# Ledger of designs, part 48: designed miniproteins, single chains, continued (2)

Each design is a single chain, and the fold is of that chain. pLDDT is the mean over its residues in the fold that is shown.

## One batch from the design tools (miniprotein)

Design m5652
Fold by ESMFold2-Fast:
Structure m5652 (fold): chain A 68 residues (1-68)
Amino acid sequence: AQDYINKGNDYFNSGNLDTAIDYYRKAIDIDPNNYIALRNLSVVYRQMGKFDVAKQLDDKAREIAKKE
């Protein structure tokens, strides 16, 4: 999971948003409660102007973080 988050961050930093999304989704597939991956994916969608999707992901990440 962490390796996929790191790869997602690298691609996001280079401006490759589609590949960043793919790696963050791979991290979430391994651990659906990975709030770091959910939060980072939310940031990417917000940057793409997909505010509704971004808010849903951010809300889920915040709820998971509060439980743990």
Scores: mean pLDDT 80

Design m5653
Fold by ESMFold2-Fast:
Structure m5653 (fold): chain A 100 residues (1-100)
Amino acid sequence: MLSEQDELDMLIALGRMALAVGDYASAVKSFTEALEKAKRLGASPELLAEILYYRGRALAGLGKLEEAIRDYRRAIELAPDSPIAPEAEALIAEAEAKLA
């Protein structure tokens, strides 16, 4: 039986692998489950931001740009000083340009 932490780590790894091969639907599912698990475990704002950032990328891959922007903005809010914040800001600008 996996621990809750091991299950969270596995969900993040599965989501990242799905994202890397362009299986955006599976990536969204894995990151959504990871986000719910991370919240229950009281994960750091930085880890929540990382999961939201990756889910946003998967949502953008599906053309769900408004949902992707929401996840990117939440990631920046949770971890504004993290390395993902400037990357998320660039991806928001790209998604907003596609919605125009």
Scores: mean pLDDT 89

Design m5654
Fold by ESMFold2-Fast:
Structure m5654 (fold): chain A 86 residues (1-86)
Amino acid sequence: TGSQAIDGIQSGGQTLVSSAQGSSDSDSPSNHPQSVSQINQQMQNFQDNGTSVGNSSTPSTSQQINQQVDQTSNDVNGQIQQSIDK
């Protein structure tokens, strides 16, 4: 049941790294490292916790991770939208 979410996040993680490295070259250095650092930390945390949840079968933890992913996805989407809007 968590497999699809993990696959999607792994794919999303690749896209985020790709976007930050290639597509967002115009981002300013002072803002870019902070934003990317936060996103990478959230993605890394989810990857580690996602694997744990798959093995622990704890529903509440799964719910928390799904919320974290949803928030991270929304924040990243907002950042990408801002980048392409200008």
Scores: mean pLDDT 54

Design m5655
Fold by ESMFold2-Fast:
Structure m5655 (fold): chain A 79 residues (1-79)
Amino acid sequence: DKPIEFVELHLAVDENGNVIGLKLVRGRVENGKLTYEEKVFTDKEEAIKSLEEELKRLGFTPEQIEKAKAYLDELFAKA
């Protein structure tokens, strides 16, 4: 069985619903077991770097990575 790997990007909010950053979730399903880790970024550059490294690891193209980075940049601009 080949592992299924994924990356999710979420808005991180405080107890009052204010956007405080981005949450990156990295997950893997192997032999029916789900493992994942999450990290909250309040710094845009660290969030972009972490996302880029994960997308490269998962085999995304440079063009796909640049689109994802642009989307993350827009999310920080709205936060």
Scores: mean pLDDT 74

Design m5656
Fold by ESMFold2-Fast:
Structure m5656 (fold): chain A 77 residues (1-77)
Amino acid sequence: LTDRLKQLMEELKKTDPKTYEQLQALLDGLPPLGSPEEARRGISEALDKAAETASEEAKKLLEELKRLFVESLDRAA
């Protein structure tokens, strides 16, 4: 993870620890991702699912995380 992604995850953990735990569990549940398409889909679905139960403040952090994860995966493709 980039320093920015790590910082956002730490901020999410402080802001909404339950949403952070749910997101971490969803991401850890993903198999090792061989293709950028599989990674993009899996991570986007995990972030969207976490956002459904998140506080309004945590939803903004999740939106920023989703953008950075998608951009990072697109660069790896």
Scores: mean pLDDT 74

Design m5657
Fold by ESMFold2-Fast:
Structure m5657 (fold): chain A 74 residues (1-74)
Amino acid sequence: MEEELEKEIDEAMRLISLSVTDIAVESLRPTASEEQLEKYRELWEKMTESKLKGDKEEYKKYKEELEKVEKEIE
């Protein structure tokens, strides 16, 4: 019963996270290669999942990887 509510909330949060990821990736498209955009998208998704799970260490790791990729795109 509580599991069903958590499932609905998780699905809603996942959809919002995917929309934010798409917007972030599209903002880099004019300056980034397709391979860089794919890598950035994967890292953004992993960072978001880590944050939703409350895994602070994994969140920091992927956030640093994202910043590194953004620096390489410039």
Scores: mean pLDDT 72

Design m5658
Fold by ESMFold2-Fast:
Structure m5658 (fold): chain A 100 residues (1-100)
Amino acid sequence: SELEEKLEEAKELSKPVADWPLSKILSPEVESWPDEVRRAVRARVAYEELAPVAEELSEELKERAIELIERAFTDPSLSPFELSVELGVLVLELAVRKVF
């Protein structure tokens, strides 16, 4: 699926920062790092938040997940923290839809 392909791409792009602690990748100082490092950090945030739930996403949530992964790759103004919040909302919506 397109989501699976995007997640594999995110995993690949995140390799340089794969072993960094979450406190570092979500820190405000990320905004001062080089563009390629910031992109790798956003890719890691997208992969870590979405990979565990990818198979459970409805088609609507899959489309939103793909959009967020694309923004992680292409939007230099998107902070890793902001991305994490938007992904968290999507994951919460999945949880609510499954229970209610």
Scores: mean pLDDT 82

Design m5659
Fold by ESMFold2-Fast:
Structure m5659 (fold): chain A 66 residues (1-66)
Amino acid sequence: SEEEALKERLLKLAKEKGELRAKHLLPDAEITYEEVDEKNVRAVARLGDKRIELLVNIEKNTIEEL
């Protein structure tokens, strides 16, 4: 459906946005993504002993470092 396609597109954009921010903060890090809820995607970047966790809010179009 059109609504389902829109949700999928928003999740893809959130993932791409989280990836760009994570790579900027911690270059060459391994990044994993998790859908927390309908509005939030969690991105975790790890490099050696370094770890950065980001919350991407689809509705507010914001990224928060946790």
Scores: mean pLDDT 76

Design m5660
Fold by ESMFold2-Fast:
Structure m5660 (fold): chain A 67 residues (1-67)
Amino acid sequence: MLDEEAFYERALAALRRQAEELLKSMSKEEVIESLKAYVKQIEPSLSPAEAKALRRALEEVIAELKA
């Protein structure tokens, strides 16, 4: 997927859902750490444009969680 905006929107929605699920059993700090680890594992499998969109989505979710 080469459309950065579409990828960003999908990544944002996915990370938000993952954060909500993790918050049921983890603190906000633990959730932020978990999301960062997840993104780091996925990045090598993505194009530079997709990796950039994913990182931007991560930053938005962290901001919502008060990073």
Scores: mean pLDDT 80

Design m5661
Fold by ESMFold2-Fast:
Structure m5661 (fold): chain A 74 residues (1-74)
Amino acid sequence: MSPELEELRERLEEALRAGDVEGALEVLDKIYEIDKEEAERMARAAVAFYRAIGREEHAERIREWAKSRGLDVE
């Protein structure tokens, strides 16, 4: 993985743990510009993470972001 993409992964994980869904979406947009397949995988993981901790509203916001970009996060 590129150093830039690795740094973005760390920022995404921090935003997800903080409940900062807006920040998480900004990081996902940056990942999407670099690697669309990685953005799909990360968005899928983020949806699974929020569902696992019972934050359905946060999961839905990430799903809508992914859907608007043609990504599959089911």
Scores: mean pLDDT 83

Design m5662
Fold by ESMFold2-Fast:
Parts: C-alpha cells; structure tokens; sequence
Structure m5662 (fold): chain A 90 residues (1-90)
C-alpha cells in the first residue's frame, strides 16, 4: 500500500538521519553529509519538500558543511531550510 511504502521510506530516512548525527558527533563531517543527504531525499519523497523533517535535515547538512569550512554552501542550505519552514507554515 502507499502507506506501507511511505512508512518504509520514513524508517530508512530516520536510520540515515541517526547515522548522520553519529558521524557528526565523531567529527566525520563528510560521512555526516552523505547520511543527511540520503535522509533529506528519503524524507522529501515520503513527506514532501516542505515537511519539518526535511527542514531539520537541511539545517544539519548546513552545520556539517560549516564544520568543513564550506561557509557559502552552509549559508545556502540554512536559507533553503528557512524557506521550506516558511512554505510549510504558510
């Protein structure tokens, strides 16, 4: 069913999100980016691009890019997260 498929995508996204948080805490920011990117894509597919879980994942991606000194990429991701939150609340 569509509901069962959505639940599978959310579970896979949550697993990647948790692995991303773990990698971030261990200082492996490249690995954190890989996992947060997968989580973002899966959350977008399951919940839509403006869902709060997508915005939260974008904020965590921005933090990981910032830790790598990629300030411009981080700023773009923070802005994207804010825009997605605003769209959800509209």
Amino acid sequence: SPAAERERLIKEAEEHYEEGLKAFQEGDFEKAIEHFTKARDLYEKALGPNHPKVATTLFNLAEAYKELGKEEEAEALYKQAEERVAAFSA
Scores: mean pLDDT 90

Design m5663
Fold by ESMFold2-Fast:
Structure m5663 (fold): chain A 77 residues (1-77)
Amino acid sequence: DVDNQRDRRIDDIINDFRNVYGLSDDVIDIVRQQLDYVRRTGDSQSGLNNFQQQMGITSDSVVTQRFRQYMDQISQI
């Protein structure tokens, strides 16, 4: 089931952000919401823009670059 594969990928991504980058629960909630948005709509650009706006970070941040890579992984499922 493609939806189950996407749900598992999102959970894996959230665990990586929490464990590797040490992000707070508030930030993890923002990440989860935007990854779910991308999964439902296929709109990676809006997802990235919403994430950057809510976080107050630039396109050059390491966190933004990793989020972009994760959105690409979800869109390939």
Scores: mean pLDDT 73

Design m5664
Fold by ESMFold2-Fast:
Structure m5664 (fold): chain A 78 residues (1-78)
Amino acid sequence: MEAEKRVKEAEERIKKATSPQERANAYADLAMAYIDLGEVEKARQYAREALKLDPDNPRARIALGRAVAKERGIPLVE
């Protein structure tokens, strides 16, 4: 329930974002929510979209790393 709520909230923030940085943060949050849902491919896709908008976004880099680690069966340690 909480992860699904976070997905909806992140999608709303993407629609309301007025800057690439705001949109990148929303995509990174969406990616993290999809990791929690076990949707690893979607998580990786949205983390990459965040990095296209803001390549230096630390939240997006963490989300991408976690998605890749989960896909490869590596324990998540941030």
Scores: mean pLDDT 79

Design m5665
Fold by ESMFold2-Fast:
Structure m5665 (fold): chain A 62 residues (1-62)
Amino acid sequence: SMAARERIREITRRGLEAVEARDLEALEAVQRELVRMYLTEDPELTAQGGRELGRAAREAGL
């Protein structure tokens, strides 16, 4: 659904902001939200968001 897509994008955006801020607690909370969305909403879009966050975190040395 469009609402689920918007929520996943918003969660992913918050995760990227947490990576930029090096806020590990916020990043962990975002990752838990993405896992929940993977199980209940759009797995493909959620997996993409998770991969983007994982790459950004690794590049940031987190």
Scores: mean pLDDT 78

Design m5666
Fold by ESMFold2-Fast:
Structure m5666 (fold): chain A 89 residues (1-89)
Amino acid sequence: MAEDLRRVREFLERMAAATTPAEQEALRAEGRALLEVERRAAEAFERRFGEEARELEERLEKEGTPLEEQERKVRELFERAIRALEEEE
């Protein structure tokens, strides 16, 4: 399942790098094929880390943490989630 999350992230990075109409059209076709992969990745993340992510968001909001700091901590949780899912094969 970590492979699915990594694949979605790599796809988003490629989309951000695409500048020509031909590249964008090819990525749209690939994106349609990845909709199921994205859904499975989201389900895996929610099942494993949904509660932790929710608790983190609630604590950061309650503490008045700046948006940039909140984004950094959420990103760190995502990276930990990918590593943990990789350990499950």
Scores: mean pLDDT 64

Design m5667
Fold by ESMFold2-Fast:
Structure m5667 (fold): chain A 70 residues (1-70)
Amino acid sequence: IEEEVRKRIEEAKKLPEDEQFSLTLRIIGELVRAGRLDLAIEVLREAKKIFSPFHQDVLDEAIAALEARR
């Protein structure tokens, strides 16, 4: 499961940023629903390294919200 999530994100790196961001948020939602909060936070932190500043506030807010649920 974790390897499959990482592979999907890696494949998505070739997509336009908007599509890649949307796909990343969908993966995060799936992980949260499955109770995988630590992995969801890790994916969000990795996303901050590759997405433009326009997405950083949303990613920071999502990380803070998930950290508060731990």
Scores: mean pLDDT 73

Design m5668
Fold by ESMFold2-Fast:
Structure m5668 (fold): chain A 89 residues (1-89)
Amino acid sequence: DMEKLAKETLEKAKKLTEELTKELLELAEKVGVEKAAEEVEKKLGAKYQPIEDEVTANINKLIAAGHTEMAQEIHNEVMSIAQEAYKKL
């Protein structure tokens, strides 16, 4: 069921993006934006890489199956969360 895969992938992508942006914002208040970005990349990259890889693989599976609109919705939600976090920096 590709709709179920898309929905589960969207929820995982949203949660991942929300957790990464939360960590970035919390660290930015303590150490500044540039150092916070470096710390997130170094420490959280390894922790979240398996989830990011799963999301990417699922998006590629949706595209290969012709569900490009579902893949685009996942991308749009991730970008929306990232842009809202950027506005707080």
Scores: mean pLDDT 79

Design m5669
Fold by ESMFold2-Fast:
Structure m5669 (fold): chain A 120 residues (1-120)
Amino acid sequence: MYFGDGLLKFSDPEKMAAVDRLIQAALEGKIDETVKLIRDNLETVLELLPFIIHLERKRLGISDEDYQEILENLEKAREAYKQGKIDEAVKYILKALSIYLKHLGKPEVADQLEKEAEKL
């Protein structure tokens, strides 16, 4: 999926709803559902999750170091996805989402997502 006009216009409400479901499942500690939602929506997650985290960065007080680690994991996930390495793509998205969830006040769920990433 390409960056640019689609993200800026939010012209696909179904894509936004998919990422909202993912974040909600993660916030509720539904680890298996979170992994499934990432796997089933990889292109949409890789398109929208970086954008959502960028918009939320200042409000959540995400440090430069944590933000760079999120971006590095999402870039590794994109490269894995391009190579058809689905489990590796899911692993790096889980690592990025773990850092994000710590800033959402869910460190226990973040630790569970990191454990799931290590299984992949």
Scores: mean pLDDT 83

Design m5670
Fold by ESMFold2-Fast:
Structure m5670 (fold): chain A 75 residues (1-75)
Amino acid sequence: LKEGDEYYKKGRELLAAGNYEDAIKHFEKAYEVYKDTDAQKAGEAYSHIAQAYARLGNRKLAAEYLQKSLDLFTK
């Protein structure tokens, strides 16, 4: 739905601006919209959450979300 795309777009804008915590929140909202309708987009949202956690220095959460993203892409 368009709501998922709006959350995803805002998340990407926040990520580019260095607002990593707010980016994660928007990508989490995008994931909730996409998870039952579009596994590819859900995986992309989790990939960006992983990137944001990596930028915050949280390597453990970055790796966990990257794995979740890869699992969705191999649906």
Scores: mean pLDDT 84

Design m5671
Fold by ESMFold2-Fast:
Structure m5671 (fold): chain A 110 residues (1-110)
Amino acid sequence: LKEEAIEHAEEAARHAGEALSRLPDDTPMDVLARTVLLLMGLVSAYKAIKNGNISKQLADDLKNLSRKLGALSDELAALGLDDSAALLREASRHAEKASEYIEKYLEEKE
């Protein structure tokens, strides 16, 4: 459960980072900034899980990150940035899975 949460958080961050790297130079600054902030959130979550700082708040934060990644993916697709959109969609799915594994881990500690 903890190892699965680590793996999914890592994959979420990796996909978000790849999405950022594929954004063209003329991408609107607000889109670039939002992508960077979401990537930073995923990296922070990954570090927290790896260090054993696991909480209900962290699971909720990952669900929120998943939702925001999905919304940004839809915006990028509307702009024709299909490669980055697909990568953010995968990041969204991995963030949601990381949250699910954290919830299960916390249930087993009761």
Scores: mean pLDDT 88

Design m5672
Fold by ESMFold2-Fast:
Structure m5672 (fold): chain A 62 residues (1-62)
Amino acid sequence: MMIMNMLLEGVRAAVEAGPEYLPVAEILAKNAKAIGKSAGPYGEQLAEEAEEIAREARERAR
């Protein structure tokens, strides 16, 4: 579970750093999704949250 929280925090940090870091946030969210699938239902929920944060940041940057 610690790894999933670290990835989620990484996505948030990349988003906060600015639009130029959106690709980093997206890569971290994809990694969270791959790991979360193996971590069970709670891991999948954290991965979905990470993806949503990255997506919202992309929409805001448009």
Scores: mean pLDDT 77

Design m5673
Fold by ESMFold2-Fast:
Structure m5673 (fold): chain A 80 residues (1-80)
Amino acid sequence: LESLKERTRKLIEELREKAERLKEKYPELKPVADKILKELEELEKELQDPNISVEQLIAITLRVIGLKLELELLEEKVKK
């Protein structure tokens, strides 16, 4: 229904919200969460390039999925 670019942009927004929430709840994660937030911001800027290739779009999407997994692992570690 939505383009891969738009779906990836929405995923970045969701991950940004999750990272901010984790940083608020667990201040000890602030340095790692700040790094993830910065990388998400950079990826969103790359995604806004009107001349982005399909290969670049796929690479950005895979990196965003990697950041999602990283956030999930961080949350799991601090829940205990």
Scores: mean pLDDT 82

Design m5674
Fold by ESMFold2-Fast:
Structure m5674 (fold): chain A 114 residues (1-114)
Amino acid sequence: SSLLQQKLENARREIFTFLSYLHLEMAREVAKRLGLPFNPSMPWEEVLRLMSEEERERAIERMVDFLIELAEKYDLPPEVLEELVRELVEEEYDSPVVREFIERVLERFRERVG
């Protein structure tokens, strides 16, 4: 296997793990703010709908920081990392709301990396 293929597979796994933890953390924050029981089974689309704009902005910045660190860690071009994120989100979430959130993340990521 090529070094590039190994880097891409490792980056993909880290993205998946991060998205899973981000979803869970966002669900906890929303539940706490709204005085609702924490539901780890709440779909990410529903969590995103319940989030305030301030909470969404914090989540976007956190994911952007993660993607910058990941690009540096694996020495991946930003465009390649962006495509990995899009492919993974399409496979795992199949939600227009989640896709819109991720496109906002990727737009800010592009702005930050130049």
Scores: mean pLDDT 87

Design m5675
Fold by ESMFold2-Fast:
Structure m5675 (fold): chain A 92 residues (1-92)
Amino acid sequence: MKVSTRVEQLDEDTWLITGQVDDKSATMTVRRLSEDDDHITYEVTINTKGASPEVIGLVLEEFRRRFGPFRLLSMKREGDKLILTVRVPRPP
């Protein structure tokens, strides 16, 4: 089994997470929408074309590892894209 993850910062508010398990891959674009004293809100877009549940789980785990545990606020599907709005606790 060949497993890989990569995280790239594209700008001050945008990150790209790429995951691959064997012949399946997923890309996740993370965009910071807002920040307050308690939380940071991100828009997370997952491209599911050619993805498996395992590789989607892999990029979600990489998000949790890099940004922290999250609460799902909303979810919508647009074709091959899954768009999530998530909230992450801000460290004090």
Scores: mean pLDDT 83

Design m5676
Fold by ESMFold2-Fast:
Structure m5676 (fold): chain A 69 residues (1-69)
Amino acid sequence: MEILKKIEPIFNELLKKAREELAKNKKTVDPEKSQELFEKLYKKLKENPDLKDEEVRKLIEETLKEMIE
């Protein structure tokens, strides 16, 4: 799983930050919405295995922001 191996450290870092931000701002994550957004993210990453770390980070950040409604 090349994509997961590449994104795992970035994803874990950004996920930790997102959880901390949710706790501070008292916002919630919709479980269904988060599932759809993660599936969309993984699909994009699988379609573009040669993405640079910066591009991967941007996609993960965008996905996490969409989850924070």
Scores: mean pLDDT 67

Design m5677
Fold by ESMFold2-Fast:
Order: structure tokens, then sequence, then C-alpha cells
Structure m5677 (fold): chain A 70 residues (1-70)
């Protein structure tokens, strides 16, 4: 999936992300779609440190799923 598709899905499902944070997370997921949820959750937390670890993991899982074409 494209970074644009991942960004759109993140913004639709999680209104707590800024558009810039969503784009950076989407770019990371598209660059390494085989990354673990924990690795991607660390990227989410770096862009949105106010999110809980559970929220970051949910966002990470969603971003990776869309990046893999789901």
Amino acid sequence: ASAEEVTAQLLQKHGGLSPEAARKVAAAAVANPDASVEEMAAVVKSQAPHLSDEEARRLAAGALAVAKGF
C-alpha cells in the first residue's frame, strides 16, 4: 500500500494524531512493512509521545496492516 493510503487510514481511525505525525508513521510503515508491531510502536511514540503504549501499539498494527495491503 502507498504512504497516502496508510496516512488516510490512520487519520480515519485515530483523530488524536496530527496529519504530520500520521504521514511520518505511514512513511515508516511503507519503508519497512515487515517491521514488528513493537518497532513501529516506538516510531508512533516518537511522533506522538502523549499516546499510551496500548494506543501506540494499535496504531502501529493498523499502519503495518495497510502497508502490507490489508
Scores: mean pLDDT 78

Design m5678
Fold by ESMFold2-Fast:
Structure m5678 (fold): chain A 84 residues (1-84)
Amino acid sequence: EVEKLLDQAEAAAKAIAQDQRGSLARLAEYLEKLAELSEVSELARDAAQVARNLLEGEDEIPPETLAAAALGGVKNVRAAVKAA
């Protein structure tokens, strides 16, 4: 279940370049579910909040830069899950 949510979050992060708002919303939802299920709940919750803030914001961030940053965040959560 945790691995499935991580895979879904990673796919959503990669899709930000094609569908920024929809992908950010899905990313936030998957990270929020990870926060409820994993020992890395604080890291996952913080990452979900960043995705929510980006979804609500009007900041001019290039889609490829945003996708790369989001993917890095998901990979950090995945690494923390494996280390726990």
Scores: mean pLDDT 76

Design m5679
Fold by ESMFold2-Fast:
Order: structure tokens, then sequence, then C-alpha cells
Structure m5679 (fold): chain A 86 residues (1-86)
């Protein structure tokens, strides 16, 4: 699952580089990275789907009040989550 790790690292970098909210995004991405690691060994799509949904909801809540740059970053993260699950 090197590809999953690379995508998570890209998301983490994007979150850090984009806004003053980078810390909150990075924290959420770190959580996602840890969960992806756990799921990679089991291959449980159902568990990953639940974690992905929870992370998306948490991230939306954390980043809701920021501007367009945060929205763009969130959208990219969501797209990469969908790609990782494949």
Amino acid sequence: DKEKEEKLQEIKTLARDNTAWAEARSHTIDQLQQEAQNVANSGSKAEYEKIKAEVKERMSSILAENGAQTKATRQKIFAELDEIQK
C-alpha cells in the first residue's frame, strides 16, 4: 500500500501549504493516515468506508468557516479518499 501512503502524504502536504488552518487539516489527515494503515492490513472496505465518512464529516466541520482555499483543499482530500479506497 505504498500508493495509499503516497496519496495521504500528498494530502498532508497540500493541507499544510494552503492556509492558516493547515494545523487542523494536518491533524485530521494524520488521523486518516493512521486509519488507512490499520485497514490496509485487513482489507476491510466496510471499516474504511465508515472511517472515511467520519473523517469527511469531521474535516467539513473543522474547515467550514474558512474561505475558498480551504474548500478546494477539502475537495481534493475527498477525491483522494475515494481513490485510496479503490
Scores: mean pLDDT 58

Design m5680
Fold by ESMFold2-Fast:
Structure m5680 (fold): chain A 83 residues (1-83)
Amino acid sequence: MKALLRAIGLTLRAIGAELEGDLEALLESAEELLELAKEHPEDEFIRELALKVAERAIELAREQGDEEALRRAEEILEEVKKL
């Protein structure tokens, strides 16, 4: 339950960041969710949350035209897919 509660908290922060257009905060949440998913590879729900947040970061980076952020978000997504 501890990991799941942390994942939910990170996802809520990601939603807030996306609503504010805060790409850096969204990427930080995606990176933290990826690390949490790596620590708990058996937890499919944490992996699904990490995947969704990484996808949202890709979309926001494309909307803002931030190529560096897009590369970071795509790398996070690929790492989640390897889990």
Scores: mean pLDDT 85

Design m5681
Fold by ESMFold2-Fast:
Structure m5681 (fold): chain A 81 residues (1-81)
Amino acid sequence: DLESLKRLLERIREMVETGDPEDQEIALSFLSMVLSIAKKMKLPEKVIEALEEAIDRLQAGDTEGALEALREAIEELEEEI
């Protein structure tokens, strides 16, 4: 459900915020899973784009950019709940 996805995204944001490489690797894995679920659920393009941006920025080592994209994804997802 959408509330569970939101809670997972909030948890992912916490992992990214630690700056710990292990936590960031786990966060990337969960983000990829959430993106797959979002696409299957046909969530709004803004949610999908924000998730894709979060993944791209995190893979590039842009932690601050990844956090901004995650915040956007959570905000857009809240509008669907």
Scores: mean pLDDT 83

Design m5682
Fold by ESMFold2-Fast:
Structure m5682 (fold): chain A 91 residues (1-91)
Amino acid sequence: APAEISDEMIEEARRFYAEKTGVSVAEIRKLLSDEELREILREVQEEVAKKNEERKKAGVKSTLENIEKNGKEVSDLFLKKVNEKIEEKKK
């Protein structure tokens, strides 16, 4: 999708990760740069778009309920990619 990842989206992503892990936003900022979070968010958007296309091929109608249900999958995927990036940086 052509939607650019804004600085506000990056800040919201940091707050979301902080709420889920108990790590402060300031500590997350030290672990991951704005550029690294922008890349992660872009990867999440691409992966979600791919899954939505696969669901369309399976005959599943896109509805508002499906968008809300996909919110959990987006959140889980984001947390996974952030944790993988942090682990990679430790090595």
Scores: mean pLDDT 70

Design m5683
Fold by ESMFold2-Fast:
Structure m5683 (fold): chain A 59 residues (1-59)
Amino acid sequence: VDDLRAQHLAVSQQLQQLAQQYQQAIDDRSPPDVRSQIQSQILAKGKEAMALDRQIRES
Protein backbone atom coordinates (compact mmCIF):
# COMPACT_ATOMS: atom_id res chain seq x y z
CA VAL A 1 0.00 0.00 0.00
CA ASP A 2 1.50 3.28 -1.17
CA ASP A 3 -0.75 5.83 0.53
CA LEU A 4 0.43 8.73 2.69
CA ARG A 5 -0.53 7.05 5.97
CA ALA A 6 1.51 3.95 5.09
CA GLN A 7 4.49 6.15 4.21
CA HIS A 8 4.14 8.07 7.48
CA LEU A 9 4.06 4.80 9.46
CA ALA A 10 7.16 3.54 7.65
CA VAL A 11 9.06 6.78 8.33
CA SER A 12 7.99 6.70 11.99
CA GLN A 13 9.28 3.13 12.32
CA GLN A 14 12.58 4.16 10.70
CA LEU A 15 12.84 7.01 13.22
CA GLN A 16 12.39 4.57 16.12
CA GLN A 17 15.10 2.31 14.67
CA LEU A 18 17.46 5.29 14.29
CA ALA A 19 16.75 6.37 17.88
CA GLN A 20 17.68 2.86 19.06
CA GLN A 21 20.87 2.97 16.96
CA TYR A 22 21.71 6.36 18.47
CA GLN A 23 21.27 5.01 22.01
CA GLN A 24 23.40 1.98 21.10
CA ALA A 25 26.11 4.30 19.76
CA ILE A 26 26.10 6.16 23.10
CA ASP A 27 26.26 2.88 25.05
CA ASP A 28 29.14 1.69 22.83
CA ARG A 29 30.87 5.07 23.33
CA SER A 30 31.06 5.66 19.59
CA PRO A 31 32.92 8.79 18.41
CA PRO A 32 30.94 12.06 18.36
CA ASP A 33 30.98 12.20 14.54
CA VAL A 34 29.26 8.80 14.31
CA ARG A 35 26.57 9.92 16.76
CA SER A 36 26.16 13.19 14.84
CA GLN A 37 25.60 11.28 11.59
CA ILE A 38 22.82 9.22 13.19
CA GLN A 39 21.31 12.39 14.71
CA SER A 40 21.32 14.05 11.27
CA GLN A 41 19.43 11.06 9.83
CA ILE A 42 16.89 11.31 12.67
CA LEU A 43 16.35 15.00 11.87
CA ALA A 44 15.96 14.30 8.14
CA LYS A 45 13.41 11.52 8.79
CA GLY A 46 11.61 13.76 11.27
CA LYS A 47 11.16 16.40 8.58
CA GLU A 48 9.79 13.74 6.21
CA ALA A 49 7.31 12.61 8.87
CA MET A 50 6.17 16.20 9.45
CA ALA A 51 5.66 16.78 5.71
CA LEU A 52 3.61 13.58 5.41
CA ASP A 53 1.55 14.51 8.48
CA ARG A 54 0.80 17.90 6.92
CA GLN A 55 -0.32 16.27 3.67
CA ILE A 56 -2.57 13.83 5.55
CA ARG A 57 -4.17 16.65 7.57
CA GLU A 58 -4.74 18.72 4.42
CA SER A 59 -6.37 15.81 2.59
Scores: mean pLDDT 80

Design m5684
Fold by ESMFold2-Fast:
Structure m5684 (fold): chain A 95 residues (1-95)
Amino acid sequence: MKGTAKAIGEEGRAKAEVDADGNPQMAELGARGASQGIRAAHGEGKGEMTPDGKGVAEGKTDAPPLEASRIQAKGAAAGMEAAGVDATYEYEGRP
């Protein structure tokens, strides 16, 4: 099973979208991983599953945009990989 995570960081916030070959439970694990990463970095984060079976994680953090997105993307990949999913990730910081 293959998973993907894409995170975008902006000033004071970051958002990650997670897809695990259309598997909602694995995508939710990725979204939770992204949120855990932000919380471990002393930010606020939540992750949830969308009706179309994807995961979405939103975070608030004082980390720079690029660092915030990297934290979310790596957390999402780690959450999916812990469940046996082969995960790739992308991240982007915006001004």
Scores: mean pLDDT 82

Design m5685
Fold by ESMFold2-Fast:
Structure m5685 (fold): chain A 64 residues (1-64)
Amino acid sequence: SMEERERSAELARRGAYEIAKSGGADEERAQKAGEEAYRLTLEAGGDPEASDRAAVREGLRAAA
């Protein structure tokens, strides 16, 4: 459903943000990581596995 898709995307946003911040990213970089993870998860149809991968990938990318 659209609600499930949105929930997965929001989880990816928060996950990427938290990973980025924990890795030392500043606020702007962490926010952008979250936005990218959200977008990628929506483009993937809100799949929970895609959500997890987007969060980790974008969060770690921003942390570096």
Scores: mean pLDDT 87

Design m5686
Fold by ESMFold2-Fast:
Structure m5686 (fold): chain A 60 residues (1-60)
Amino acid sequence: EEVEEAKRWVAEQLIRIGDQLDEIFKMVKEGKPVEEIIKRLKELGFTDEQIELVKKWYEK
């Protein structure tokens, strides 16, 4: 259930940035590889701390 809570947190962050992150939201929803999602997040200017939270969500 921690994974579900992390998903909600990520979804809320993505909604606020809107159209720019629609690709990332779709990738998360579709269960794309974590490495692919991390690469995209870096390209969009997310911090290392935010990326680590996404990694923890995927790794549990």
Scores: mean pLDDT 68

